# Designed miniproteins, single chains, continued (4), part 8

Each design is a single chain, and the fold is of that chain. pLDDT is the mean over its residues in the fold that is shown.

## One batch from the design tools (miniprotein)

Design m12248
Fold by ESMFold2-Fast:
Structure m12248 (fold): chain A 82 residues (1-82)
Amino acid sequence: MLDQYQQRLRQAQQQNDLLGIADSHFNLGVVFFRQGRFQDSIDHFTRSRDIYDQLIQQGQMDMQRVFDTSSFLVGSSVHHVI
C-alpha cells in the first residue's frame, strides 16, 4: 500500500539507491492514479520515468554499488596515495 511504498522510497533515498527510488516513485504513481489523485500520480510517474531513463540509457543501474566500491577504497583510506 501507499505507506509501504513511501517507506521503500525513504529507505532507497537513505541508501542513495537510484533504481529503488525510481521503482518507488513508479509504484506511488500507480497508487495515486488508482485513488484518483492524478496530479500526484503524474508527478511520481514523471520522476520515475526520468530516473529510469537516465539509469537505463547510461547503463548505470548498479551505479551506487560501483561508486560505493570506488569511494570505499579512496574515501575510507587516507586521502593521499593508495
Scores: mean pLDDT 67

Design m12249
Fold by ESMFold2-Fast:
Structure m12249 (fold): chain A 87 residues (1-87)
Amino acid sequence: SAEKEELFRQAVGELQKAAKLILEEASEEEKEKANKILEEGTKRLEEAKTLEEKARILAEIARKLAEVVPVAAEAAKKAAELAEKAA
C-alpha cells in the first residue's frame, strides 16, 4: 500500500539520521559494531523481494543499532518503529 511505502521511506530517513549520528558522535568501537550490523543488514536487504521483507529487515537492523550505539538510539528506535508499521 502507499501508506506502507511512505512509512518505509520515513524509516529509511530515520536510519540515515542514525547513521550520521554514528559517524559524527560514536566511539570507534561502536562504529565497528554498527558497520558490522549495517554490512550484514545491507546484504539481506539486497536479497529481499517484497516491501514487507525489506521493512522487517530494516526494523531488525535499526533495533540492533539502537542497542550498540546510545547516541543514535532515539533515531534508530524511531526507524525500527516506522519499519515495523510498514511490514
Scores: mean pLDDT 87

Design m12250
Fold by ESMFold2-Fast:
Structure m12250 (fold): chain A 80 residues (1-80)
Amino acid sequence: MSLEELIEKAAEAIKEGDFKTAEEYVRKFGELLNDPFSAEVLYGISLIVYGVLLVAGKSEEEARKEAAERLKEQLLELAE
């Protein structure tokens, strides 16, 4: 599984509300990149983004989608 494939699968899992599966893909991404700490921090930030969006009145679906998009962007940047 490539870095790009892991990023896509992590983002998709968040969109589906499967945060545990998303974390497993982020962990695998971090292991392949040899930066597991930064990967886990970005996953944690995606959970904070999700929570903040819910408090701000976004629907669960909208909050998951935005959190997934931000995680994908940040993981792609980390892979540079």
Scores: mean pLDDT 85

Design m12251
Fold by ESMFold2-Fast:
Structure m12251 (fold): chain A 66 residues (1-66)
Amino acid sequence: SADAIADAAIEALTPEQLEKLREAVQRGDFEKAYEIGKEGFEAGSKRAGVTPEQALGAAIARVLAE
């Protein structure tokens, strides 16, 4: 489910990376959000069987819902 993908994506990030992701998303800086997420999502998305793009999308949706 989208919630399970978002949970996995958020767990793949450190607290510092998650805070930077929130800031980038709030600014509408999705290029920076992707850069921050790339390092965490490349490892995590392979384990979860999703693409990095799906993981990033789910994480952004979760952050926007906060």
Scores: mean pLDDT 73

Design m12252
Fold by ESMFold2-Fast:
Structure m12252 (fold): chain A 94 residues (1-94)
Amino acid sequence: SEKYKKIRELTREIFRILREMRAKASPELQKKIDELIRLVSELLQAIADGNEEEFKKILERIKKVLDELRKNAPSELQPLIDRVKKLIDEIEKI
Protein backbone atom coordinates (compact mmCIF):
# COMPACT_ATOMS: atom_id res chain seq x y z
CA SER A 1 0.00 0.00 0.00
CA GLU A 2 1.08 3.63 -0.53
CA LYS A 3 0.76 4.33 3.22
CA TYR A 4 3.04 1.40 4.05
CA LYS A 5 5.61 2.59 1.47
CA LYS A 6 5.70 6.05 3.10
CA ILE A 7 6.02 4.52 6.60
CA ARG A 8 8.88 2.31 5.37
CA GLU A 9 10.68 5.38 3.90
CA LEU A 10 10.23 7.33 7.16
CA THR A 11 11.40 4.30 9.18
CA ARG A 12 14.56 3.98 7.03
CA GLU A 13 15.40 7.64 7.77
CA ILE A 14 14.77 7.06 11.50
CA PHE A 15 17.16 4.05 11.51
CA ARG A 16 19.82 6.11 9.71
CA ILE A 17 19.56 8.92 12.31
CA LEU A 18 19.55 6.44 15.24
CA ARG A 19 22.74 4.80 13.90
CA GLU A 20 24.39 8.25 13.66
CA MET A 21 23.29 9.04 17.24
CA ARG A 22 24.61 5.68 18.47
CA ALA A 23 28.07 6.37 16.99
CA LYS A 24 28.25 9.70 18.91
CA ALA A 25 26.65 8.47 22.16
CA SER A 26 28.06 7.31 25.50
CA PRO A 27 27.61 3.59 26.38
CA GLU A 28 24.64 4.46 28.64
CA LEU A 29 22.88 6.41 25.87
CA GLN A 30 23.72 3.64 23.34
CA LYS A 31 21.52 1.29 25.43
CA LYS A 32 18.56 3.70 25.10
CA ILE A 33 19.23 4.13 21.36
CA ASP A 34 19.33 0.32 20.95
CA GLU A 35 15.95 0.19 22.76
CA LEU A 36 14.58 2.76 20.25
CA ILE A 37 15.93 0.73 17.29
CA ARG A 38 14.11 -2.36 18.62
CA LEU A 39 10.89 -0.38 19.26
CA VAL A 40 10.91 1.16 15.76
CA SER A 41 11.40 -2.34 14.27
CA GLU A 42 8.44 -3.57 16.37
CA LEU A 43 6.37 -0.55 15.22
CA LEU A 44 7.05 -1.40 11.57
CA GLN A 45 6.03 -5.04 12.24
CA ALA A 46 2.78 -3.94 13.96
CA ILE A 47 1.95 -1.79 10.91
CA ALA A 48 2.75 -4.68 8.51
CA ASP A 49 0.47 -6.96 10.59
CA GLY A 50 -2.36 -4.34 10.72
CA ASN A 51 -2.22 -4.46 14.53
CA GLU A 52 -3.58 -1.01 15.49
CA GLU A 53 -3.53 -1.65 19.29
CA GLU A 54 0.10 -2.83 19.29
CA PHE A 55 1.03 0.14 17.05
CA LYS A 56 -0.38 2.60 19.61
CA LYS A 57 1.35 0.88 22.56
CA ILE A 58 4.75 0.83 20.80
CA LEU A 59 4.31 4.46 19.67
CA GLU A 60 3.72 5.55 23.30
CA ARG A 61 6.84 3.63 24.42
CA ILE A 62 8.92 5.26 21.63
CA LYS A 63 7.77 8.74 22.72
CA LYS A 64 8.71 7.97 26.35
CA VAL A 65 12.21 6.73 25.40
CA LEU A 66 12.72 9.79 23.15
CA ASP A 67 11.76 12.08 26.05
CA GLU A 68 14.25 10.25 28.34
CA LEU A 69 16.99 10.60 25.68
CA ARG A 70 16.24 14.32 25.26
CA LYS A 71 16.66 14.87 29.04
CA ASN A 72 19.96 12.92 29.29
CA ALA A 73 21.69 13.47 25.92
CA PRO A 74 24.35 16.14 25.29
CA SER A 75 23.42 19.25 23.24
CA GLU A 76 25.07 17.83 20.07
CA LEU A 77 22.52 14.96 19.97
CA GLN A 78 19.43 17.12 20.65
CA PRO A 79 18.81 18.07 16.95
CA LEU A 80 18.96 14.37 15.97
CA ILE A 81 16.50 13.42 18.76
CA ASP A 82 14.13 16.22 17.62
CA ARG A 83 14.33 14.97 14.01
CA VAL A 84 13.48 11.38 15.08
CA LYS A 85 10.51 12.73 17.08
CA LYS A 86 9.22 14.66 14.02
CA LEU A 87 9.50 11.53 11.84
CA ILE A 88 7.63 9.46 14.47
CA ASP A 89 4.90 12.15 14.54
CA GLU A 90 4.66 11.87 10.72
CA ILE A 91 4.20 8.07 10.97
CA GLU A 92 1.44 8.59 13.58
CA LYS A 93 -0.50 10.83 11.11
CA ILE A 94 -0.53 8.14 8.38
Scores: mean pLDDT 88

Design m12253
Fold by ESMFold2-Fast:
Parts: C-alpha cells; structure tokens; sequence
Structure m12253 (fold): chain A 86 residues (1-86)
C-alpha cells in the first residue's frame, strides 16, 4: 500500500516537471489507471484522482478519453483513435 502511494506521488512530480511531454503523460496515465483498477485503499484512490485531474489539465479531452478507454474498453479506444486520425 505504501509503495502504491509513493508511485502515484512520483507520477505527480513527473507530470509537474514536464507537463508538455505527451508521451510521458500517456504512459503515466495508463499506469495510474491500472493502479486504480487494482486498489481499494481510499488514500491511494484520492491521490490517483489528484494525478488524473493534473493529467486531464495538460491533455486534450479526446486524448484523456482515449487513455481511459484503452484501460476499460479497448474497442472504444480503437474507435476514438481512428476519429483522432481523421
């Protein structure tokens, strides 16, 4: 549990250091969403929500939808990706 909090805090620091690095934001968002699926700890979930809000602020709405769909709905993620390419 402590390791998950430390990981989320480190992710928040990385976002703040390089908010323009879209590839890093994407990788961090995927990691954070995977942790969210595996944890029921309310403290970890609160820090995850903070990290996701920071990512959303530095990412387009469509890119954030794509990231979320990549974890929860791969079929929807493929459709969103195709729309972004048009």
Amino acid sequence: MEDLLEGVDAAIERIKAAPWNRSALWAIAIGILNVKKKTTDPEVLERIDEALKLIEKNMSKKEFELVKATIDDPERAEKIAKELEK
Scores: mean pLDDT 76

Design m12254
Fold by ESMFold2-Fast:
Structure m12254 (fold): chain A 99 residues (1-99)
Amino acid sequence: SPEQEKEIEQLKTLLEETEKTIEYLRRVLEEAERLGAPEEVLEKIREAIRIAEEIKKIVEEAIKNNEPLKETFEKIKPLLERLQELAAEVERWMEEQRA
């Protein structure tokens, strides 16, 4: 149906954004390592990458199985919330390095 086609395109957009997030986080990890970040900060970035990769897997499976967008968002919501929490903690450390 036209609604199903729109949902698939939204899932594909979510997949592209997730892939960009993974690439961004890998760059953040490289920068943090270059700045001599403590292991606690590096582990938070690695956890964020693992979560983003799990979101990617869920979205890829949703596209493959034509899963509803709503069900896919419900699955990834707790992962997105954890990712945002980790990102805030890492950004706080990065801002302290700039001061």
Scores: mean pLDDT 87

Design m12255
Fold by ESMFold2-Fast:
Structure m12255 (fold): chain A 94 residues (1-94)
Amino acid sequence: SELEVVEAFLTQLLTAVYEGHKHKVPLEVLRENLERVFAELAPQLSPEAQEILRRLVEEILRVYEEGVREKVSVSELMRRVHELARRALAEIRA
């Protein structure tokens, strides 16, 4: 069930980024939202999965900031974010 917890986190992460872009949420607010979700699920995750997902959150926040600055479409932002999430999931599954 660790994979189910990871998949639930990734779903919430992707939703938060999509809604964040749609509502022009500041980076700091998105960070706080993602950190809150992570904190709720972290007790159900191995230390290795926690480290991978923590790095993923940092990478996604960077991509979000860059995407908002560059005024990329939501489709392009979500494409970049999905690629990062897919790589993190593959690393956890390995």
Scores: mean pLDDT 88

Design m12256
Fold by ESMFold2-Fast:
Structure m12256 (fold): chain A 81 residues (1-81)
Amino acid sequence: DDIAAQLYAALSQIPGIDAATAQDISNIIASMRQRVDSGQISQANFDIIFDIGIDSRLADMGIDPATAAQARAAIRAVIAA
């Protein structure tokens, strides 16, 4: 799916996010987006899951709040496009 590739490209440009982390996050977000598009989850539920899930994942990886904010902005921009 091209959305995973777009997410990977956007995330891998952020200093402090390595290729493995960018790929893992990209695959997770792309899978959640597919569930929204198929009607399995609502957009509101996706927004909640995304906000909680990304914050938890980035914190577990030791990524600082400024880098986490950049990652969230990049993901949101790709999903909106």
Scores: mean pLDDT 75

Design m12257
Fold by ESMFold2-Fast:
Structure m12257 (fold): chain A 75 residues (1-75)
Amino acid sequence: SMEIVQAKVRLIAAQTDVDLAKRTGDRALIDQTLADLESLIRDLQRLQQRYPDDSEISALLAQAQAMRAEARALA
């Protein structure tokens, strides 16, 4: 669906920002990336409720949660 495609794009953007923050130590970027990931996780949880049997949504949610943990480790 379009919502899944948009979630994938948001995950790629967040991963890029985490990688950039690791290289630069930019705290503002870390804070923004955490906010973006929390928003994405909330959206993915709503999608999972609407499509409970969609394994791709579950995988994307797990990836977003892992990236949030990684970003939190930088803060």
Scores: mean pLDDT 87

Design m12258
Fold by ESMFold2-Fast:
Structure m12258 (fold): chain A 90 residues (1-90)
Amino acid sequence: DLGYRAAEEAVRLLREAARQEPKDRAALFGEGSVALTLGMGRAMGWSDLETARLSRRALEGNLKVASGIAERAVREALERVRRALEELEA
C-alpha cells in the first residue's frame, strides 16, 4: 500500500505541475506514462511494488526516444518514481 501511495503522490505532484503549464505533449511521456502503468497494475491486480516498478521501466523506455521538453518531463517523472520506489523498499 505504501508504495502505491508514494507512486500516487508522485503522479499527483506531476499533475499539479502539468496544470500550472498546460502545454500537454510533454506530460504524456512523463505523468501520462505513470498514470497508465498505475491503471494497468490496478486492473491486473499487481502489487504496489510491481506496479511502481512498471512505471519506472515505462519511463526508462520513454527516455530512449524522448527529446527536448518531452525528455525533461520524462526525467522529472522518472526521478519522482525512483524516489517513491526507494520509500517502498525501505
Scores: mean pLDDT 70

Design m12259
Fold by ESMFold2-Fast:
Formats: C-alpha cells, sequence, structure tokens
Structure m12259 (fold): chain A 65 residues (1-65)
C-alpha cells in the first residue's frame, strides 16, 4: 500500500513537473529552482487532498493535449 502511494506521488510529481516545464521552459537556474519549489509545494498540498490532486492531474493531461 505504501509503495503504491509513493509510486502515485512520484507519477503526479513527474506529470506536474512536465506540465510546468512545457508551459514555462526553464531558461535560468532561478526558473528551474522555482519549478522545483512549485512542484514540491503542489505535491505537499495535494497529499492532504488526494482526490483534488487526481482531478488536477487529469485536467493537466487534458490541457496538455
Amino acid sequence: AMAELERRIEEARKAIRDFLEAQNPATSDEEKAQIDKDVDEFVENGLKALPHAQAGLAASRAAAA
């Protein structure tokens, strides 16, 4: 159960990072650091609202299409 949750968190983290990188390609070290912070913050907040994180992931995939 824990390993599955960690895997989902990693998948969500990767998808969020990929989405942010696609929208705002990091051209500087500051921008790369900002993306990392945004991903970490979103994941931490998402862990408290897993259904919301799942909905956000689905929406980001639809928006990226």
Scores: mean pLDDT 67

Design m12260
Fold by ESMFold2-Fast:
Structure m12260 (fold): chain A 77 residues (1-77)
Amino acid sequence: SEVDEIIAEAKRELDELVERILAETDPARRQQLLREMEELVLKTLEKLKELNAPEEKIQEFLAWVQERVAEVVAHIA
């Protein structure tokens, strides 16, 4: 499914960004990476909306994103 491919690709890119954020020691560079993460999530949601993705797929993706964000916040707080 195109929806499943988009979600899988977004998850891979987000995991790479999370790894970079967790390894980053410079606050300004970390903020830039956090912005890139936010932009990727928003872009993915727009693509899913354009494809009329099932609500359950969108909610699963958002729940996954929330878990990744929680991990980042817990690590850098």
Scores: mean pLDDT 87

Design m12261
Fold by ESMFold2-Fast:
Structure m12261 (fold): chain A 71 residues (1-71)
Amino acid sequence: SMAKQREVAERILGSDVEELRQQALAEGATPEQAEEAVALAQEIAQRVLAGESLEAAVAAVRARAEALAAA
């Protein structure tokens, strides 16, 4: 549901960012990769809070990353 997606987005922006960083590092990510994961999660969260579905927000962020990689 959109309400559940918004709840997750609010948590990411408010309190989960450090936990997300620590989980990425625990999974073997480099500090640079952990910061990238946090930045992507925050952008997805901001888009969901702006009214996008989680699926649309993920697709938009992915498309932008692919366009930058292709340039």
Scores: mean pLDDT 72

Design m12262
Fold by ESMFold2-Fast:
Structure m12262 (fold): chain A 55 residues (1-55)
Amino acid sequence: GRALLLAIAERDTGLSRAEVSSLLTASDAEIRALARRYGVSPASLRSLRDALLSL
């Protein structure tokens, strides 16, 4: 479940578990800022947020 998804996300994005978990409450602006910092697409972080919300 959630713990496995968090571990995969941390590995694939470089975000910490705390930062991945923060996606659940993050605004679109905060998601864009994290995406820019870690060199990932904002769409990927939004998809990850949606997956986490589905668990």
Scores: mean pLDDT 80

Design m12263
Fold by ESMFold2-Fast:
Structure m12263 (fold): chain A 75 residues (1-75)
Amino acid sequence: SLEDELLALEKEFRELYQQLLEKNPEKALELFKELAEKARRIAEEMLASGDWEAGLRRLKALLEEFIKQVKEELA
């Protein structure tokens, strides 16, 4: 399900983000600020539209994007 996919991605992100915090805390903080701002905009759109499924799909795509970026920073 979409919920199970989001929970799996959140777990993967937390594990990778912890590694990035240890390797480069400045970059980790910058990335987290970008993620937080983009997530906030998606949440605002969800509240305005009432389309929670579309919002959750956008959050999934956003999380996948940032997981990829954290992996690139760790390489």
Scores: mean pLDDT 86

Design m12264
Fold by ESMFold2-Fast:
Structure m12264 (fold): chain A 64 residues (1-64)
Amino acid sequence: MDLTKQSLLGNADGIAKLTGDEEGAKEIKEKIEKDAPTSEILEKISELGKPVAEESREQTRREQ
């Protein structure tokens, strides 16, 4: 079994929890189940994670 797929699923779930974008996480999981290219899956995860990067910066500034 490919450990990479499990890692990608975990990342998708984590990002969805932070952004509240359950639809985006569902799309990523569907791509993983259909053996989509890793590059395509990573691109989708990157798009989903964009708001998380901004939120992380703001939260770090507040918690300083």
Scores: mean pLDDT 68

Design m12265
Fold by ESMFold2-Fast:
Structure m12265 (fold): chain A 65 residues (1-65)
Amino acid sequence: SLSERIARVIRAIGGAIDGVGLRFVKVDGEWREERLDLSPEETERLNLAQAKALNAGEEFEFVEF
């Protein structure tokens, strides 16, 4: 469905930026971005883990709607 495609794209663009980790949660049927405070080492680990997870789970190009 369209909602599932949007959710997939939102999850796929998650990561860590400037020491902040990003997590996506579903609230009342809507995907929301949640930020987590991270150390520099945690930021690097999360970015690597996130990139590998996305590459493994989302081998398709990110789509626009």
Scores: mean pLDDT 52

Design m12266
Fold by ESMFold2-Fast:
Structure m12266 (fold): chain A 79 residues (1-79)
Amino acid sequence: MNDAIVRRFLDYLRDRGVISQAEADAMYAQFRRDGSHPTGFFARVAYERGLDDQTVRDIARYVGLPIDVIMQMIRARRA
């Protein structure tokens, strides 16, 4: 289940031109190595790639992750 959510998130970013297929594959491998929660992984990637709030909301809705928690985690990283 967690793997499918992360794959859908990375595929969305690739399809929108935010990351390449090679970057998506590398990020997925890192996620599997680290054993991170999908919500925390998403928040980290959104912060590191400078995703706008609308894009973050659209992806979270698409993959079924908690938008409010993700936005809080991103704001904590920006502060």
Scores: mean pLDDT 80

Design m12267
Fold by ESMFold2-Fast:
Structure m12267 (fold): chain A 80 residues (1-80)
Amino acid sequence: PTEELLAKAKDYVYKGAVSYKKGDKETAIKNFNEAIKYVPDSFPYTDFMLRHYVEAVKKENYKVDPDELARLFDQLVKEE
């Protein structure tokens, strides 16, 4: 079901967000790329990823950085 796939995508975005904030950008990118595989093609995956990234960052009490979000947007638009 779509709900189960979206839950998997959210888990990967969460892991990616935490890794990115800890400075492990390589692991973060791998998790974001994995998450995209679980988001339906008809869904705006970039918006989904950024939305859940911000949610994960806030849950872990990290600061949301606009420049960081812009960098992530560029990486997510690379067709992965």
Scores: mean pLDDT 73

Design m12268
Fold by ESMFold2-Fast:
Structure m12268 (fold): chain A 68 residues (1-68)
Amino acid sequence: AVATLTFADRALAEAGAAFARGLFADQLLGVEVVDETTARLTFSTEGAARAAADGFLKNGSALAAEVR
């Protein structure tokens, strides 16, 4: 499962990616900053991807999130 997070700028996208590595270490398979505002987080489960997306949106760090 993949969570795609949209941030205001690249520094926030990189910080969000680093933060996800700390919180979801057991479920997080990959982290990629794909452009200036987008980070893609690959998880072993859809539940972990949704939890990450919801957390970043609630915390105000991400402007948008999509889980696939």
Scores: mean pLDDT 79

Design m12269
Fold by ESMFold2-Fast:
Structure m12269 (fold): chain A 93 residues (1-93)
Amino acid sequence: VDELIAQLMDQLNKILATVRQQHPELVPEAESAIALANKYKQLVDETGDPQSLESLVLLLSIGGILYLIGRRAPELEPQVNEAISLINKIASL
């Protein structure tokens, strides 16, 4: 799980970097996704349970933000799809 969470964090930071350059209006959304991912990691570290309802709700919330970013910045769709793929892998553990 730690490796998948690290990969998700890396991918979200890549999205944030691109958003800062091309779509600065989407920075709050990208930062919110990173904040939720940090909350997910903290919750998993505290509970040992990546599959709790609370943990899964955080992952779904990140996915919703990513979907919105992909709709508003279609050129980011490959980066968004990679992040959503990682969320689906984590949620399926």
Scores: mean pLDDT 83

Design m12270
Fold by ESMFold2-Fast:
Structure m12270 (fold): chain A 86 residues (1-86)
Amino acid sequence: SKENIEKAIEKLEEYKKKVKKEEQPYIDEAIELLREGKPDEAYEYLLKKGLYEAASIVKMEVVNDEESGLYEEAKEMYKNKKDKLP
């Protein structure tokens, strides 16, 4: 749905803060593809750029449902509530 696309965009913008500055334009391109209603193209683009965590966010929000285990994994990967990785 359009709401799921907006959620994917929000999550990608949060994930963008965690990636290298040189990789941020790739996140921006994926966000533009989502705004154009092209989630499959956004997903493939991110995979080709090696941004697998960002690709998972797109897949979980707009291609799959929010109730999947992969949805929770994607949320944890881009936004860690514990602020510390072991």
Scores: mean pLDDT 73

Design m12271
Fold by ESMFold2-Fast:
Structure m12271 (fold): chain A 88 residues (1-88)
Amino acid sequence: GEKELEELKKRLKELARELAELYREKGRILDKQGKITAGIAEELRGIGVEIEADLLIKKADEGKISKEELEKKIEEYEREIERLKEEL
């Protein structure tokens, strides 16, 4: 019960950090190419992912989000990480 929720929260936070770092790297690459506004958009996506993960963890702690919803978000982050790794 509780242990599984703690593991999901930890996993979500770890994936959010990895995904945010990949978005920052994509932003740096675009910036070096002179694509400044596209680079800013990728940096904002990285920031948004970390904020989203923190808010989801807070809502899970408040009992307002299900384990299934956290698992779905973990799967979404894993898919985005894989996609970005292929792009970079």
Scores: mean pLDDT 89

Design m12272
Fold by ESMFold2-Fast:
Structure m12272 (fold): chain A 112 residues (1-112)
Amino acid sequence: GPELALKDNPLLKEMAELLALARAAIKTHKLLSEEQKKKFEEKYNAFVEKFNDPNASLKEVEEAANAVIDTLRENGITLDLENKTVTYKGKTYTEKDIDPEVLEEEKKKLGL
């Protein structure tokens, strides 16, 4: 079949949507300390830049996404791609638990 642009790759799109959900959850529920949020934002912004860069390779986008996931995990946030959930300190968040306007803003930054 025709090659898809990286941004139209279904697995990358699902990962981008999950990372947008994680950032929206952090904002909506005020998760993480200010120091932890700064580190997360640095990695997340790098991912957003690579995901929106038409010259970025699949490997570069995947490495940037994994850096975000690793930073979240180090700070006690776990992601579930299959169930579309974000878990922090025993609480599980879904898109139903997040301000729809905040989630749409984060999706828009990724061109979703």
Scores: mean pLDDT 84

Design m12273
Fold by ESMFold2-Fast:
Structure m12273 (fold): chain A 99 residues (1-99)
Amino acid sequence: SGFAAVLSRTKDQQKFVEDLFKFLDQDKSGEVKGETLEYYLREVLETELTREQLIEALEKVTGKKIEDFEKATLKKEQMHEFLNILAEKENAPLLEKPK
């Protein structure tokens, strides 16, 4: 996907995060649904991140256990940390089959 490369080379990471959040927050609620994030990462950025990895990143950022992924949301102020967690997972991908 090159997502980690985009973040590392972005001169204005704050602007990138704000623009991305506005793009994903289609209903202008101030929150982005986990399903919307999963769709963008899978279909637009072509990332191999699993739903389980996405849930883990959301739990780390929100400090809450996600029991229902369909109700999981991310606020604008949490987006930067969330993207950094995903970039770390992309730069150090785990093997699909652990040794």
Scores: mean pLDDT 68

Design m12274
Fold by ESMFold2-Fast:
Structure m12274 (fold): chain A 107 residues (1-107)
Amino acid sequence: SMKKVVFVGSLEIARLLLPDAVEQGVEVLVFGINMSRYPSEEEAIEEAKEVYELAKEAGLKVIILAVFDEDTPKEVVEEFKERLKKLFPDAVIVTSLDEALEVIKEM
């Protein structure tokens, strides 16, 4: 059976949903980063760090879903993915919702 998952797009929503999600047996947190929402990669990473720490303290597996505009150069996408992998070694880093769903099925 597919593991129970919570999808969050911000630290505020993660803080709001996480206590009840844990009580309900959620095992996986997907943190969606819409890169167009952030003025810089640094601000996206700072929010991701706080969400990651909350999820890890709660005992959840973490998937970081980083979504880029279609015109974003492949090199920029790959460099950000490598940066996220180094910062969040226990998290799975994906760039599409379909990839996130495939990872969840394998968990």
Scores: mean pLDDT 84

Design m12275
Fold by ESMFold2-Fast:
Structure m12275 (fold): chain A 100 residues (1-100)
Amino acid sequence: KIDEAIERINKLIEELEKSLPEGYKVEADIRIDEKNDEISVTINIYKDGKLVATFQITYDLKNDEITIITSDGKVYKTKDFDEALKILKEEAQKEIERFE
């Protein structure tokens, strides 16, 4: 159960990183809360050591719900990892355009 969730989260992070332009780097901090069946992820996107975007992701395994909070405070909820990846790619692209 939780191991499968971690694998899905790792794939999400890898696919996000692959979608970014040259010179952008993803750093992810993953925290597992087994008591609450929850995984929290902080994703930071950098260019030349400068922070471009931050996302807070919470995966609630009991409700099979992914919550994404963007650096500007937008909140997205989905049960689909493909939709979560699409949201992250779109929001990351907007932050990159603002940074450049």
Scores: mean pLDDT 84

Design m12276
Fold by ESMFold2-Fast:
Structure m12276 (fold): chain A 71 residues (1-71)
Amino acid sequence: SMEERRLKALATGNRTGAELSQMLAKRYKAQGEALLKRGDTDGANKLFEQAERYQKVAEELAKKAKELEEK
């Protein structure tokens, strides 16, 4: 059905968004850890905040994808 195609497309989009957000979270965390090793605690904390934000986005999008796949 058209509805099944729509839900599958939305699930795929949310999965892709979750993967991208998780990649960005890991990248910001790695950059933050590098700054922390250099003694830049303030810069590191800002990057860790970005990592946490993208991690939450990734988890939310993954949950939405799962819910759409289970309909």
Scores: mean pLDDT 87

Design m12277
Fold by ESMFold2-Fast:
Structure m12277 (fold): chain A 72 residues (1-72)
Amino acid sequence: MTAGERLRKAQEHAERAVEAARRGDYETAVKYARLAAEYIGEAMRLAGWKGDVEEHVKSVYSLLLRHLDRLR
């Protein structure tokens, strides 16, 4: 799996975490938020920050941080 694929999965899980939180299902929201964070970490290691994924990483990470802040 490429760094780009990991970032796409991170975005999907972050979106699912937000939707679960909106429904009041905080257990599921935390589960998806943790999965999103794991995929971000893996993408960072795979990409080595070599520019090709930099803008995509910033976009997904920004969205994830906003979503995780709401799940405190």
Scores: mean pLDDT 68

Design m12278
Fold by ESMFold2-Fast:
Structure m12278 (fold): chain A 82 residues (1-82)
Amino acid sequence: SAREAEIRATARALIEAARTDPALRGTILGAIERIRADEEAFREGYLSSVADNPALQAERELLLEALVYLARDPALLAELRA
């Protein structure tokens, strides 16, 4: 689906951005660890920060789904950790 392709493309873009930005890599890995510990709590906290801003909600939801996608894919997670 178009949404699945968008999530995969966003996940790939995050991995590529992390290759040249160690601070961003650390932030992404920290988010993934929180998702793996409690995905529901992370989702609620992540989206609640933009609940009153519809323009940011769609972007935040896409980033959230990309982070969850990375957290669930061992091969992509290994690539991100390299």
Scores: mean pLDDT 83

Design m12279
Fold by ESMFold2-Fast:
Parts: structure tokens; sequence; C-alpha cells
Structure m12279 (fold): chain A 60 residues (1-60)
């Protein structure tokens, strides 16, 4: 999944290595749900949504 790859890329770029598999899957599911609901296919916009979802999960 493109969204799964984007989530993993953002986590790597931010140096986040302490999230569980369940927490990573929750971020993927959230981003996929938002993208599907709003019909978002633009990669750059998806990357921004992933960054926001990761920031919320880490409370940064």
Amino acid sequence: SEIEELVKKVLEEKGITDLSEEEIQAIIDFVQGVANALGITDKKLLEKIVEMAVDVETML
C-alpha cells in the first residue's frame, strides 16, 4: 500500500522507532480512511495527512 509506505517513510524521517505494530497500523488505517472518504489521491497531500497523523500519535 502506498499509504503504508508513506507512514513508514515519515516515521523513519522523524526518527520514530518506538511505536508498536498496532500503533503503526492504526495510523495507516486512519490515513486510508480519510483518503477514501475525501477521495484524496494526491501523493503530496497524502504525505501531509500522514505527518499530521504521526504528530497526533506522538503528541508533538
Scores: mean pLDDT 79

Design m12280
Fold by ESMFold2-Fast:
Structure m12280 (fold): chain A 111 residues (1-111)
Amino acid sequence: MAEAEALIERAREAEAAGKYEEAARLYIEAGKIYMENEDYEKAIEAYERAARAAEKAGNKRLKAEALGNLAQAYKKLGDYVKAYELAAEAQELLEDFEGAEELRKKAEELK
């Protein structure tokens, strides 16, 4: 999508300027557009960049949002192990350690 591509370019510019929270939000928006268009590989790339930018910003909630969206994209590709592991990491960032443990057990059962 031209819209998602424009958001990716704006996000890269924000990263270059050290505006990591802005970059993370733009990458999440681009990833959501890719998800709507069933371009799951591009959605994964966008959400991975969003998670890295959120981490550089020190924003745990934003990183958890990016990782949760990344987990949904992996589910769409059928990689449930990766999806549960990413969802568990997101729950740990939100201090839901019991929810994270349950998700990690689901990932282990699929290995």
Scores: mean pLDDT 88

Design m12281
Fold by ESMFold2-Fast:
Parts: structure tokens; C-alpha cells; sequence
Structure m12281 (fold): chain A 81 residues (1-81)
């Protein structure tokens, strides 16, 4: 994996994660963790509960990119995977 992107969605917020290459998403919430595989050009919308943050970890291969579209202000951190 070339890059890891962390997206923090505030309570009641939502974010749509789109990828240019096959990517793995790990979604962390108060209800537990789940994994989702995205193909190139696919997108996933994630919604946070009204009372807690939801974290998304996107693992992207070399040469891939991720676009985040959010309904509320989100925090994004990118680092090597």
C-alpha cells in the first residue's frame, strides 16, 4: 500500500469516499469496525451517528488517489501505509 488516508466524520455528518484505484476502507464507529473493498471509480458514503465520531481509514495503492466529499466539516490526515 502506498498511502493511508484517515477521515474523521463529526457526529451527524456524512462523507463520500471515491477512489481512482482499488482501495480498502476500514470504518471505525462506536458500533464496531467493518471493512469494504472499492474498485477503481467506485464510491462509498459513510454516515456518523448523531452522538459520536466515525473514522474511515482508506488504504490506497501506489499511483491511486482518494476524493472526499463531505456534508459537514471533516478532518483528513494522510500518511504512508
Amino acid sequence: MAKRTLVSIPPGGSAKISTSAPAKLTILSKDGSSEEDLAAGESKEVKAPADSYTLIIADIPAGGSVTVTASAKVNILEFPA
Scores: mean pLDDT 78

Design m12282
Fold by ESMFold2-Fast:
Structure m12282 (fold): chain A 98 residues (1-98)
Amino acid sequence: MKEEIEEALKQLDSPDPQARLDALNRILELVKDNEEAIKYFIELGGIDKLVEALHDPDPAVRGAALELLRYLIENASDEIREKILSKLTPQEKAELEK
């Protein structure tokens, strides 16, 4: 699990937008209904990588990043949610309001 998250985070640095999209979808699969996986994702610097993906030149990658951020905000502890929100710009926060 931790190694799988680490591999997916490395794929987010790929020059291939398909590899970045696959990485975001894989991370969402791993963290879904798994609090331990969410903790590892954050511990490995996943939030900073995810915020970078919100600015990705590929619109599908940006959409997948937004979906993953929504999932984490909805399912994370208040402490983790505040940490995520503190790394977002006012514009990025507005995109999450729904």
Scores: mean pLDDT 79

